# Designs tried in a protein design run: designed miniproteins, single chains, continued (3). Part 50

Each design is a single chain, and the fold is of that chain. pLDDT is the mean over its residues in the fold that is shown.

## One batch from the design tools (miniprotein)

Design m9715
Fold by ESMFold2-Fast:
Structure m9715 (fold): chain A 74 residues (1-74)
Amino acid sequence: GEELAKKVNSYIPDVTKAVEESKGDPEKLAEKLTTFEKVGAASVLATQYMFEGNRDLFRMLNEAAKIALDKLLS
């Protein structure tokens, strides 16, 4: 519970940088989401962008998280 939440939150800056480096490409972002904690951080960040009204980043982050999660579970 708490330990996982701390790890997820610690990756938010890394995922934010990965969003910038991915230039709107969810597949490129997904390549950088190499752990379950990073996928969690992407989901937290997506929710934040949704509340800020940034629908494009919300959709990109959710698509990238889905691609990354499917790869991690394979």
Scores: mean pLDDT 85

Design m9716
Fold by ESMFold2-Fast:
Structure m9716 (fold): chain A 64 residues (1-64)
Amino acid sequence: KLEELARQIVEAYEAGDYLKALELAGQFPPGEIGTRIQEVVGEAIENGTAVEELRERLEKILRE
């Protein structure tokens, strides 16, 4: 379920739908992982992070 949300975030980000990416990040459960996902997505949008970099960062957070 959480991996599916991360995949959808990356897909929205790749499409340039930053509002959708942030909305999906906000759907993560409250806690450290959800907070880190939201921070990483927000920073990626602000900095113009490459799609592959965002995908790798989200995968790393979820594979703890």
Scores: mean pLDDT 82

Design m9717
Fold by ESMFold2-Fast:
Structure m9717 (fold): chain A 66 residues (1-66)
Amino acid sequence: SSLEELRREVIRLTATALRAIGLAIELGLKTGSRELTDELLRRINEAFKAGEDLEALVAELEARLA
């Protein structure tokens, strides 16, 4: 049903955004850069509000933590 599809999409987008937030904070701790953390959190917030997929950003942040 369309309602179940909507629920799955909202959960997916929310989970991806939370993962991106966690990775941004982890990068800030690893680098000691508040400016980097603030920039990344701003980008995440803007993308989430725009309904953009954050999977590419998550992959970028995971690579930067490696």
Scores: mean pLDDT 83

Design m9718
Fold by ESMFold2-Fast:
Structure m9718 (fold): chain A 67 residues (1-67)
Amino acid sequence: KKMYEKEVKFEANGEEITVTIVAETEEEAEELAEGVQALADNLSDDERIKLAEAANKYAEEMKKKLE
């Protein structure tokens, strides 16, 4: 299977956090990245860190499924 990756960047506690989104299509990866960015914009710093952890965990699971 093909994998497409998009990066989402946001700040928490004065540090830049980068998360990688993985999907089966480029369009899906873009939509997921936009969704994660929009969620992060409405969250506190602590919540943004938790979102990044969840998103990275999801990306790892998707990579395993698309192998």
Scores: mean pLDDT 77

Design m9719
Fold by ESMFold2-Fast:
Structure m9719 (fold): chain A 69 residues (1-69)
Amino acid sequence: SAAEQARKERAKEKALENSVEMFKQYLENESYRGTLESLLKQYKIEVKASDTPEEILKRFREALEKLLG
């Protein structure tokens, strides 16, 4: 049904948002630098010294959206 499809899409979007929020915490806390570097390599996200945390977070979101289809 259309309602069932809408619920599935909402669940997918919420999972994406939760993952992005957790990644943002890793970007803002130096204690998670190792975890951050591991995630960047796993999702093949390129980071330049000139990149802002917001630009890195955007790339992570785009990588997750591509993975989730």
Scores: mean pLDDT 78

Design m9720
Fold by ESMFold2-Fast:
Structure m9720 (fold): chain A 89 residues (1-89)
Amino acid sequence: SLDVSWLDSLPKIPLDENLPIVFDPRFALFQAAAYRKDPLLLKGAIQLREKYGGIGYSVYNALMYYYAQKELTPEGKELIERLKKLTFE
């Protein structure tokens, strides 16, 4: 399940995959999704990795989940809005 605390803590996980930027918030969300092992988020992360090589759909899933629940802190909401823009650009 999603929890705002992990989103507000972007990105503390050391990266060792094929990525150009360690502090890429898009990849941080992918890592968080995989770490949480949330079936919806994890499956989305796998799917987006195959299709976009990034975080596209898993980020979108996380955004929709948080928007539906309205449980985000102001900081978390701001981060989600930024990530949404990155997935669409």
Scores: mean pLDDT 45

Design m9721
Fold by ESMFold2-Fast:
Structure m9721 (fold): chain A 55 residues (1-55)
Amino acid sequence: SMADALRAQYEADLARVEAQIAADPHLTPEEKQEQIENARKVLDRKLAEDLAAAA
């Protein structure tokens, strides 16, 4: 379904962003955690909006 495709894309995007942040040698562990939390909030909102539009 479209909803399943959107959730799969969300998981793929989140994993990619987390990997990029984790690999950044210029960020402290605290900065990495904050950036991951912010990225998750942005992606969670996008997924909610995309799911609402697909309904």
Scores: mean pLDDT 87

Design m9722
Fold by ESMFold2-Fast:
Structure m9722 (fold): chain A 68 residues (1-68)
Amino acid sequence: SMEELKKLFKEFDELRKKIASGEATPEDVERLRELAKKIADLLAKSGRMTKEEAQKIADELVEAVEKA
């Protein structure tokens, strides 16, 4: 649902900010990756993209944050 997606984006954004501040643990990075995959799965189920495309986007987002 849109409400569930909104909640997941909020959690993702909070973890992204924590990583950007330098306070993140390796466990926080793993949680971010898990949230990215869950968001991608919901977007794929919405019919907006294929499961493979959604997964690739999720992986690229996590990698971009890890390298920042």
Scores: mean pLDDT 73

Design m9723
Fold by ESMFold2-Fast:
Structure m9723 (fold): chain A 78 residues (1-78)
Amino acid sequence: SLLEEAKKRFFEFAEKILEVDISKDKETKEKIEKLFEELLEKELEAAKEGRELSKEEQDEFLEKLLKIGEEYKKKKEK
């Protein structure tokens, strides 16, 4: 399904950007899944308005993904 493909691509992108084996950290995986759900909701709202997500909105999601990576990195310091 399109949803399954989109989720797979999002996780592959996240693992590549964060350089994290998501399967080894449940909390990070859950945060990434939540971010994916937020992204889908925002894309659906944009579609209802007859538009696609702006570059600025896409960058906001990238910033959230990077924040998840920073939080994971802080855990490794303890």
Scores: mean pLDDT 76

Design m9724
Fold by ESMFold2-Fast:
Structure m9724 (fold): chain A 93 residues (1-93)
Amino acid sequence: TPAELRNKLQMLLGSLSVALSVMSLYEPEKREVFLELHDLLVEALSASPEETIRLLQEAAALVEKHLDPSDPIAQGLLKGLRDAIALAKKILA
């Protein structure tokens, strides 16, 4: 149902936000990027589905711009963001 999709999206965004906040403490050289990503994900939690897609696409672009694509952290973030975008698109369908 749309409500189940919204719940899954909120849980995924919340988990990613917590992970980014924690990672900003252990990866100080990437802290600014992780905190910017965190802010976008927190904004997405209260956004419309259309705005959520836009914010998550912006977050994915930041990951691709600032992180090495071979980095497991970058791969994990991009997978999570793609899964979240797919959930948001299903809510709009």
Scores: mean pLDDT 85

Design m9725
Fold by ESMFold2-Fast:
Structure m9725 (fold): chain A 70 residues (1-70)
Amino acid sequence: DDIKEFTKKLAAEAGLPEAVVEAILANLDVLAKQGYSKEELLEQAKKMVKVAVNGRKLVAEQRAARLAAE
């Protein structure tokens, strides 16, 4: 739960939607089952949140450009 709570807090601070948070938590559960340590899971959580934030910015920019072209 520590990893789950940390990830939820980090994602909420980053403004990520609930569906994205759930996807990150599901990925962390898979890694935990593969034997990743608590420290490694925290590092992966931070990385996943950062990737999700960057991905959402890119998608938003692409959607805005597409809407303007219509």
Scores: mean pLDDT 75

Design m9726
Fold by ESMFold2-Fast:
Structure m9726 (fold): chain A 120 residues (1-120)
Amino acid sequence: VEPAAGGAVGAPRAGENIPKEEALEKAREYIERIRRADSPEEALRAAAEAIGYAHLAGDEEMVEEALRALRERLARLGYEVVGVIETEADGKRVTQLWAARPEHAAFGRRVEAVARAGLA
């Protein structure tokens, strides 16, 4: 088993000259990978990439589709989405995702709510 580029959040390369159509195609490929993921880590990595490419394309509906696919796949694997963080660092949009088993979902949801309140 190869370690995927570990610790990397799904961030498109800032300033990368990629056509919108190509970015959307990449986002759709990663959404399909979410639907086929065998582990929560695989699903989360695919979702981060899909969201990154959707943001690069400026397609907010594609971001929502990726999150929906992630939630559906994680539910089939016995997990829930508990956190989505989007930040901008050095001109790059950085998306961080995490999931928890149902026994931890309440804690994760509280952490997400507190983070959103802190932004206000």
Scores: mean pLDDT 64

Design m9727
Fold by ESMFold2-Fast:
Structure m9727 (fold): chain A 58 residues (1-58)
Amino acid sequence: SAKEELERAARELLRARAAGDALAATVHAGQVMKAARELGIPVETLREADRLARELHG
């Protein structure tokens, strides 16, 4: 499902960021955006979730 795709892409994005892999981070960010669009999630909501994730893990 799009929800499972979003969760997977988000986990892979966080792993890529932690590893300093800019190319992988860009690819997985694109996958997150695609899945979020399919779920009708606003960009602002996604941006806020990303900010929270960075605060919790960075």
Scores: mean pLDDT 79

Design m9728
Fold by ESMFold2-Fast:
Structure m9728 (fold): chain A 116 residues (1-116)
Amino acid sequence: EIEKYREIARILLEAGKKMFDLLLKHAPPELQEELQKIRDEMVKKGEEYLKKIENATSPEEAKKIVEEMRADMARYLAKAFSLVAEHLTDEQRDALFAELNRISTEAIKKIEEIEK
């Protein structure tokens, strides 16, 4: 059902925003503008995926769009994490990674319940 995939995409975008807000909180002032631009690109791309799912004509098409969205969101988040991690101690990096992983795990659990 197409609406299931739209809900999954909403969960992915919301989780991505939360993870990015956490990255911005831990970033030095010099990275704030660059990270904000990456966040804005990620959000814009996420909204484009939501519109594309709305126009999907089959569940298989909607699923493929969600898979593409998931891959793109992961790329934006990985780029942002790499930039922030360079400015953190090992302890700070591990703590940030654990917090990001908690947000990701909660989103994955919600998606698994919808995919049933």
Scores: mean pLDDT 87

Design m9729
Fold by ESMFold2-Fast:
Structure m9729 (fold): chain A 86 residues (1-86)
Amino acid sequence: SSQIEQLEKQAEELQQQAKAAAKANDVDALMQIQDQAQELSDQATKLLQEALAKGDKESAQKAIKIQATLGIIEIHASVAKLASER
């Protein structure tokens, strides 16, 4: 769906922002990115549930992939924040 495609694009943009913020040691940006990743993860979960209810396996697989990408972003942001606080 158009919603899942927009969410995929947002996750990709957030990943690029996370890389830039980590390189710049921008802790404020990393905190904001982590909050945004959690929000997008909630949206991906809702879209996954809707796709499964409709039998839309392609959209369900995309939602799972988005969730995986967002989880990696959250982990990397947390690690970068921890490094900047030491």
Scores: mean pLDDT 83

Design m9730
Fold by ESMFold2-Fast:
Structure m9730 (fold): chain A 81 residues (1-81)
Amino acid sequence: KKEEEERKKEEEMFRFTLDVYRRYLINLAKQDPEKAEKIVEEITKYAQELLKIDPRAKRIVDALLEVVEQVKSYIEELKKK
């Protein structure tokens, strides 16, 4: 089952990439919330389009949408106070 080990490495790299990207977007939101919102909207649109093309991509789409929600929540917090 070499495929399981390869999937774990790919999943770890994917999670690491998402973590780096999330931190980047949060830092961007601190400097320019409007720009961060625009990027988050583009990611959301891309994720929705990807799901229409390949339903098997749901796991990737769900992970991207989680990052989007975290960044959106952070931007809303910044706007409130």
Scores: mean pLDDT 76

Design m9731
Fold by ESMFold2-Fast:
Structure m9731 (fold): chain A 63 residues (1-63)
Amino acid sequence: MKKELLEKMKKESEKAQKEAGTDIEALLKKQREAGKKLAEEMGVPMEVVREALAENPADVPEP
């Protein structure tokens, strides 16, 4: 259903993790910004993004 959104989220998470290294706070900040951008680009609310991440877990810690 939202496969493209999930793929983009996964790639953005991997990129953010690589850029932030071991800085968890910076990683989380980048992921939140990327999530908002993706929600706007895909025209979906943040709730859908959260549900998609929960069903297809990426290596992204939830707050």
Scores: mean pLDDT 64

Design m9732
Fold by ESMFold2-Fast:
Structure m9732 (fold): chain A 70 residues (1-70)
Amino acid sequence: MSEEELRKALENVRKGIELAEKEKNLVIAQNALHEAREVLEEARKRGFEELAKEAEEIIQRAQKLIDELS
């Protein structure tokens, strides 16, 4: 997976989190967390440090949302 593909995946995850926040949908939030974690693992394996940092921030946001909805 390329850096560009991973960045696009993170953008889609961010949009999913915004949708989950608006709809208070736990399933969408859980799916976003799962995808963000996959992006983080790939970014770390490939040395994409900036992308890994962005993925960590998105994971924190998704975890916070899941806690609020639980």
Scores: mean pLDDT 84

Design m9733
Fold by ESMFold2-Fast:
Structure m9733 (fold): chain A 76 residues (1-76)
Amino acid sequence: MAAVEDELADEVIKLAADIISKTNPELAKKILELAKKSKQAAEDYLIENASPEEMKEILEAVASLAARAQARLEAA
């Protein structure tokens, strides 16, 4: 279970980095580097440095992913 949760968190960070890379590729690289050491540090850095518009898009994408994961879990 921990491995699956870790993999899901990694996918969320990659999704956020992909969104950011279109506007700021250096910020995206920094987030991915931080994620290798600490996913929490990567998330904190993203929140501090992302624009409100980028953050809104990331939150909507993450919410969609979380809703699908939750629906699958509840169906089990």
Scores: mean pLDDT 74

Design m9734
Fold by ESMFold2-Fast:
Structure m9734 (fold): chain A 74 residues (1-74)
Amino acid sequence: DLAEREREAQRRLAALPDSVARARPHVAAASDAQKQRWRDTLPVLIEQSRAAMTPAEAAAVEAEVAAVEALLAE
């Protein structure tokens, strides 16, 4: 259902600050090797899923990726 997918994408965007706050201590506690694995694997997983995304889902993924990249740069 496209309408349900669009609502879920909007919920993900609205929840992003809280999701970042929950992820921050886990990312900070991760080893450099684990952080490098995330940097290497996230782009591949995202690219594999893009063909099936709506514009709202793509916007949510882009915001989530930017937030993860910012956490990995800390």
Scores: mean pLDDT 79

Design m9735
Fold by ESMFold2-Fast:
Structure m9735 (fold): chain A 62 residues (1-62)
Amino acid sequence: SEEIKKLQEKLKDKQLQAGKILQQIRDNPKMSQSQLDAKAKQLSDLTKEMLEIIKKIKKLKA
């Protein structure tokens, strides 16, 4: 369905954002603790958003 396709695309975008943040951490060995904490918060927020999208997709497939 169109709704599921849009949700899957949003999920993919969030996954790509999370991957970029993890790559930034790997590429910057001199990242400060405050910068790491900020990245961890961004990842936590993205994870929560991804889980809500997954829940919506599952509901639409039921």
Scores: mean pLDDT 87

Design m9736
Fold by ESMFold2-Fast:
Structure m9736 (fold): chain A 74 residues (1-74)
Amino acid sequence: SAEEVRALARALEGASPEEQAALIRAWMARNAVDPALAARAEARLTEALGQDPEAARRTFEDVLVEIYVALQEA
């Protein structure tokens, strides 16, 4: 749901980049996200790791928005 995605986004604010990526990966696995979408998200999460925390956080938030939009189109 939109509320779950927003709650996850808020939780990411207190987490390290590695923890943020792990939380998003766990959420995608638990919710059986489309494999193609999950693969694209995973690539973006990997690219974000090693960037400064602020840039990484923006990328993680963008990934959550893409997941949310895809769920609305299902």
Scores: mean pLDDT 75

Design m9737
Fold by ESMFold2-Fast:
Structure m9737 (fold): chain A 68 residues (1-68)
Amino acid sequence: MQLEQDIDISLVRMTAGIVRSNEKDEKKRKESLKVLDDAIEKIEKTSDPEERRKIVLDAIEEVNKIMS
């Protein structure tokens, strides 16, 4: 469970790095990074592995929509 949580957080952090490098629009970048920061907080507070994975996937999907 802990190793899975660490992987989920790492995936969100990697996505944040991609946003910072590739998103040129300041508003989209800030909105995307906020979604990812909120996702990390939710993951840290969530004990259910299935719900943690859902938070990661939902955050990545939302960021992809913002950056589209």
Scores: mean pLDDT 79

Design m9738
Fold by ESMFold2-Fast:
Structure m9738 (fold): chain A 91 residues (1-91)
Amino acid sequence: MEITASFMAFSGEVLETLPPFSTEEELIKAVMERLKSMSPLTYVNVRLVGPDSPEFREIAKRVAEEISKFTGLKAEVTFYGDEAVIRLVQE
């Protein structure tokens, strides 16, 4: 499965787009590496684009869980067919 990750500012501006990933492990590692250099994280949304499938939705949820664990922030996932938007929220 090929998944593309992008980082978006609050304004909807695309800050960075990563090359597509074929594995969940590579995707998670790359997203986490980029988030380490971004601040403030609450102004950054992570957009994932993949096939509109249950497998993609489960991967997007796991990516959000890993981001939440790493950042200590709540990661909310919203699905739009072939797109998942992960928003980092401070409780």
Scores: mean pLDDT 78

Design m9739
Fold by ESMFold2-Fast:
Structure m9739 (fold): chain A 86 residues (1-86)
Amino acid sequence: MTSVRAVWFRSAEGVERYVPEVLGEESPAVARNRALAAELKRRLETEEGMTRLPREEVAEVPPELGLSTDEVAEELSAMLERELAR
């Protein structure tokens, strides 16, 4: 069972962005996801001046999707890479 944490940030203009990360045991894929999530959080706070919101959501990935923790981490990493490429 794999859990995903999402942290929200808000700009001065009211635009909200979220940063997802896997909470599972650290594998290379999970470590990469956490590193990308940490980098995006730093950019949003330090370079874009966004404020971290006090809400945090944790959701379990449904087991019926048949995704491993590493597969979830890889999908979230692809999403984070797209955000960082902007």
Scores: mean pLDDT 79

Design m9740
Fold by ESMFold2-Fast:
Structure m9740 (fold): chain A 84 residues (1-84)
Amino acid sequence: MAVARVTVTDGLGKTHTLTITGRLVGDTIEIADAASDGVPLSPAALAMLRRELAENPALGEAARAALREAEASGVGEAEATLEN
């Protein structure tokens, strides 16, 4: 299991850190938990995150790349940045 921290900018120009704890099974992200700015996501917010990862290729690729890096590095953590 690895931790990916993805920095995202919202429609108001505010930066947020999305923390995804999970694993890659091929190119599929199995999310165990997630948080925004250190606050754990509700089940509804987790469902929205899974939808965003599927519908937003840039976000999905950033999260997958960070999870691969976290597993490959041996430290179990990696970061990525996504700007809108």
Scores: mean pLDDT 77

Design m9741
Fold by ESMFold2-Fast:
Structure m9741 (fold): chain A 83 residues (1-83)
Amino acid sequence: SMHQEILDKAGEYAREAMENALEAEESFEKRVKVAKEAMAAMGDVNLGKTAEAGLKKMEELRREQEERLERAKRERERAEELA
C-alpha cells in the first residue's frame, strides 16, 4: 500500500540520517582529540585567551554534532512508531 511505502521510506531516511550523524561525530571527535594533543604539545608557548577561544569553539562544534545525532535518533524513533 502507499501508506506502507511512505512509512518504509521515512524509516530509511531516518536510519541514513542517524548513520551519517554518527559517522560525522566520530570523525569530528578524532579531529578534536588531535587538535587538543597538538595544543598540549605547544604548552610552553603562551596559549592565552586565543587558545582558550579555539578550544571553546571546538567543544561547541562537538555539541552541535551531538545535537544532530540526537535529532536523527528522534527521527528514527518517530519513523518506527509510524511503522
Scores: mean pLDDT 66

Design m9742
Fold by ESMFold2-Fast:
Structure m9742 (fold): chain A 68 residues (1-68)
Amino acid sequence: MLSPQEQRGKANLEALAAFAESQGHTDLAAALRAAWDAVLADPTDQAARRELLGLTVEMVELRDAAAR
């Protein structure tokens, strides 16, 4: 089972993925979910962690730009 901290992370990620889908970026939303699952499967995988971070930053920038 996910810890409370992991559950919060999952909820935040799902909110970002839902926003991406609402903007027509369904591939980005799928990639974000896949990257999260990869990090949960192997937290020591630096490539997976870097990909998740990069996708999360991209989504936050997209959301910020849409708010302008």
Scores: mean pLDDT 76

Design m9743
Fold by ESMFold2-Fast:
Structure m9743 (fold): chain A 86 residues (1-86)
Amino acid sequence: MEEVLERARELARVLAESPDPAERLAAARELRDIFENSDLELNEKLEPIVLPVLERAALEDPSPEVRRAALEAGVALGIKRIEGVV
């Protein structure tokens, strides 16, 4: 689990700081894949690390593809949390 948390931190950093929109797009897509394939407990640990970065990217990223991918990743994170309480 530490490896996934460290990977998510690196992907969040790339999404926040990379000057290359292709790298930011890939980071947002990999974060989405992590959220879709992780259990609820892991997603709860990931949320405080990645949610602020995903929200900023979805609202403010200059690339519309990156904004869409960040929104999709945020939805995937939220869907897993909802599934765990139902």
Scores: mean pLDDT 78

Design m9744
Fold by ESMFold2-Fast:
Structure m9744 (fold): chain A 72 residues (1-72)
Amino acid sequence: SKQQVVDAFVQSTLDTLKKLGVTPSPQEQQAIQQTAQTLADQGYDVEEGKKLGETAGKVIYHGRLERAKQAA
């Protein structure tokens, strides 16, 4: 179901961020949910959602590191 794809992407993204020691902001959480819905609507399956969630978590983490460097 679409909800299973959404849940798989969100859980995988959050698990990846947790392993990297990052708590997502409310804005990042909203972006994760919006991306998950888009992937489900485009017909991605649960396995694809999990893999894309790992990638999304890493992208968010590296984006945070770059913003932190610019803010210093």
Scores: mean pLDDT 84

Design m9745
Fold by ESMFold2-Fast:
Structure m9745 (fold): chain A 85 residues (1-85)
Amino acid sequence: MEEELREKAKELAIKLLLENKILTEEEIEEALKEFEENPEEYKAKLEALLATRPDAPEVEPEPSRKERAILAFTQAYLAALKALK
């Protein structure tokens, strides 16, 4: 089920970000809300970032702190989704 897979990927992404102290619980909640509101926009933005240099993310304009948190969550979510199949 696609919905079940997406929910598991979100849970895994949240767990990884919290356990590695990449984002605080509050930052994750805010990033999740923003991502849920505009998922395709953040996916496209992340893809554009990764397409420039896979090992050196650089964009113009430079992402804000809030935007970097959303992109970090988006990247973790997509990685979790890929890992779950």
Scores: mean pLDDT 71

Design m9746
Fold by ESMFold2-Fast:
Structure m9746 (fold): chain A 94 residues (1-94)
Amino acid sequence: MSKEELELEVEASVVLLEAAVLLATGVPFAEKHGLEELAARLRAAAEEAMRYANKAIEAARKGDLEKAKEYLKKAREAVREARRLEDEARELAA
């Protein structure tokens, strides 16, 4: 595996882990505080991030660096939205 392929896999794996943590902690936190609509949006964004991160890992493993970069960009956009929604839930719950 090339250094660039490995770097893309690692970066996508970090996004996947971050999205998984947001699903495991952020969504139940929002639900516990009665923020059901925000919890649903957070879940959708985190699941989207996980889907694109997984696609980026698969593309990198196949040597398709262009698709891996495209999917990683989409995964990062989705995880940023999920993080923004978690921050919003924490502010509203305070």
Scores: mean pLDDT 88

Design m9747
Fold by ESMFold2-Fast:
Structure m9747 (fold): chain A 99 residues (1-99)
Amino acid sequence: SMALLQAEVPLAAEAARENIRRAEEAGKKGTPEDLRKAAALLTAAGIEISVVINAGDLKTAAELLRELGRALKAAGEANNDADLLQLAERYFKRAEELE
């Protein structure tokens, strides 16, 4: 239901930003365990952003996708991970398409 999804938008947006922030903090620690935690948090952020997209708040979704893309790019560059860099590019492109 769109009405139920719209009621969840503020919580989903806050959860996405919090997961991105926690992922960046875990990524700075640089241990394999912290990098796995960062990856899980970035995945959770992507799921929360999907709630915002499905609710039709495309401006907020675009802003969150750019934040997620920047975090993925930073993680990809730090770990020389081409898959994370490619995923970041896809999220940046998706953000542009939602505006």
Scores: mean pLDDT 81

Design m9748
Fold by ESMFold2-Fast:
Structure m9748 (fold): chain A 87 residues (1-87)
Amino acid sequence: SPASREEVRAILRRELTALGIPEELIEEMEGLDPLAQQQVVYAALVPVALERGLDVGEGGLKAYARALANMDERGRELARRLEEALR
């Protein structure tokens, strides 16, 4: 529902803020639709988690592969910046 999408957006802002992600990058990500936001997050977080020896599970790997296949140029730009900010 629309309410669920707004709740997910609020959760995303809270989590990215807790991770120390810059405000300007959070604002740019909030400009994306919820599916694109999720794709950017998985594209950035999965490589960082794997590099740190964390298990992302089969669902995480599938979400990552889907994100890479379906992101546009803007999504790829934001995912790269988010990945760098998480390092």
Scores: mean pLDDT 81

Design m9749
Fold by ESMFold2-Fast:
Structure m9749 (fold): chain A 91 residues (1-91)
Amino acid sequence: SKREINRILVLAESTLGLGIMRMYIEETPEDVRQRFVDVSQRFVEEAKKVKSAEEALKLLEKTLEELKRIPGVPQSLLDALEELIEELKKI
């Protein structure tokens, strides 16, 4: 349902936001933080345009792939997004 898709997208946005906060607390290098923020901002903008579970899945998979290319992103954050992708596949 649209409600379930929106729930997963909001949880993804929250996960990314907590990731940014964690990077500031752990004093992650500014270039790594900025790359992460850029990916997160694109996700938030594209999430507003999502109309289906298929589109949400493609957006989350694309976002995860982009984050995996950034050195120093916490594995726990990547794992959390992968879990949301698996939840979305069940819809």
Scores: mean pLDDT 86

Design m9750
Fold by ESMFold2-Fast:
Structure m9750 (fold): chain A 97 residues (1-97)
Amino acid sequence: MEARRLLELALSFSDEEIEEIVEEAFRRLVEEEGVDENEAKLAATTVLFLVVEYKRNAESDPEKAALYARYLEELARSDPVVRRMLREMARLLEEKL
């Protein structure tokens, strides 16, 4: 749910705005939730990559976009830090609407 919601929200924002949101979400996870900095950084980098690639391919290559979305959904199921990152990013993006 969180992965799909984030991807849908991200279509309304620039790559620069998404990068700012990833940086703020990373800061909150490390400083406020006590998540390990290296673990949070890997989650932030991975989520940013998948979200940007999804946006890039959403109109021109929907099948490729669907693969990035599926991979993000699978990561969200297996990795609690990725889940927290997705949840925080979605919240921050919704606040900007």
Scores: mean pLDDT 85

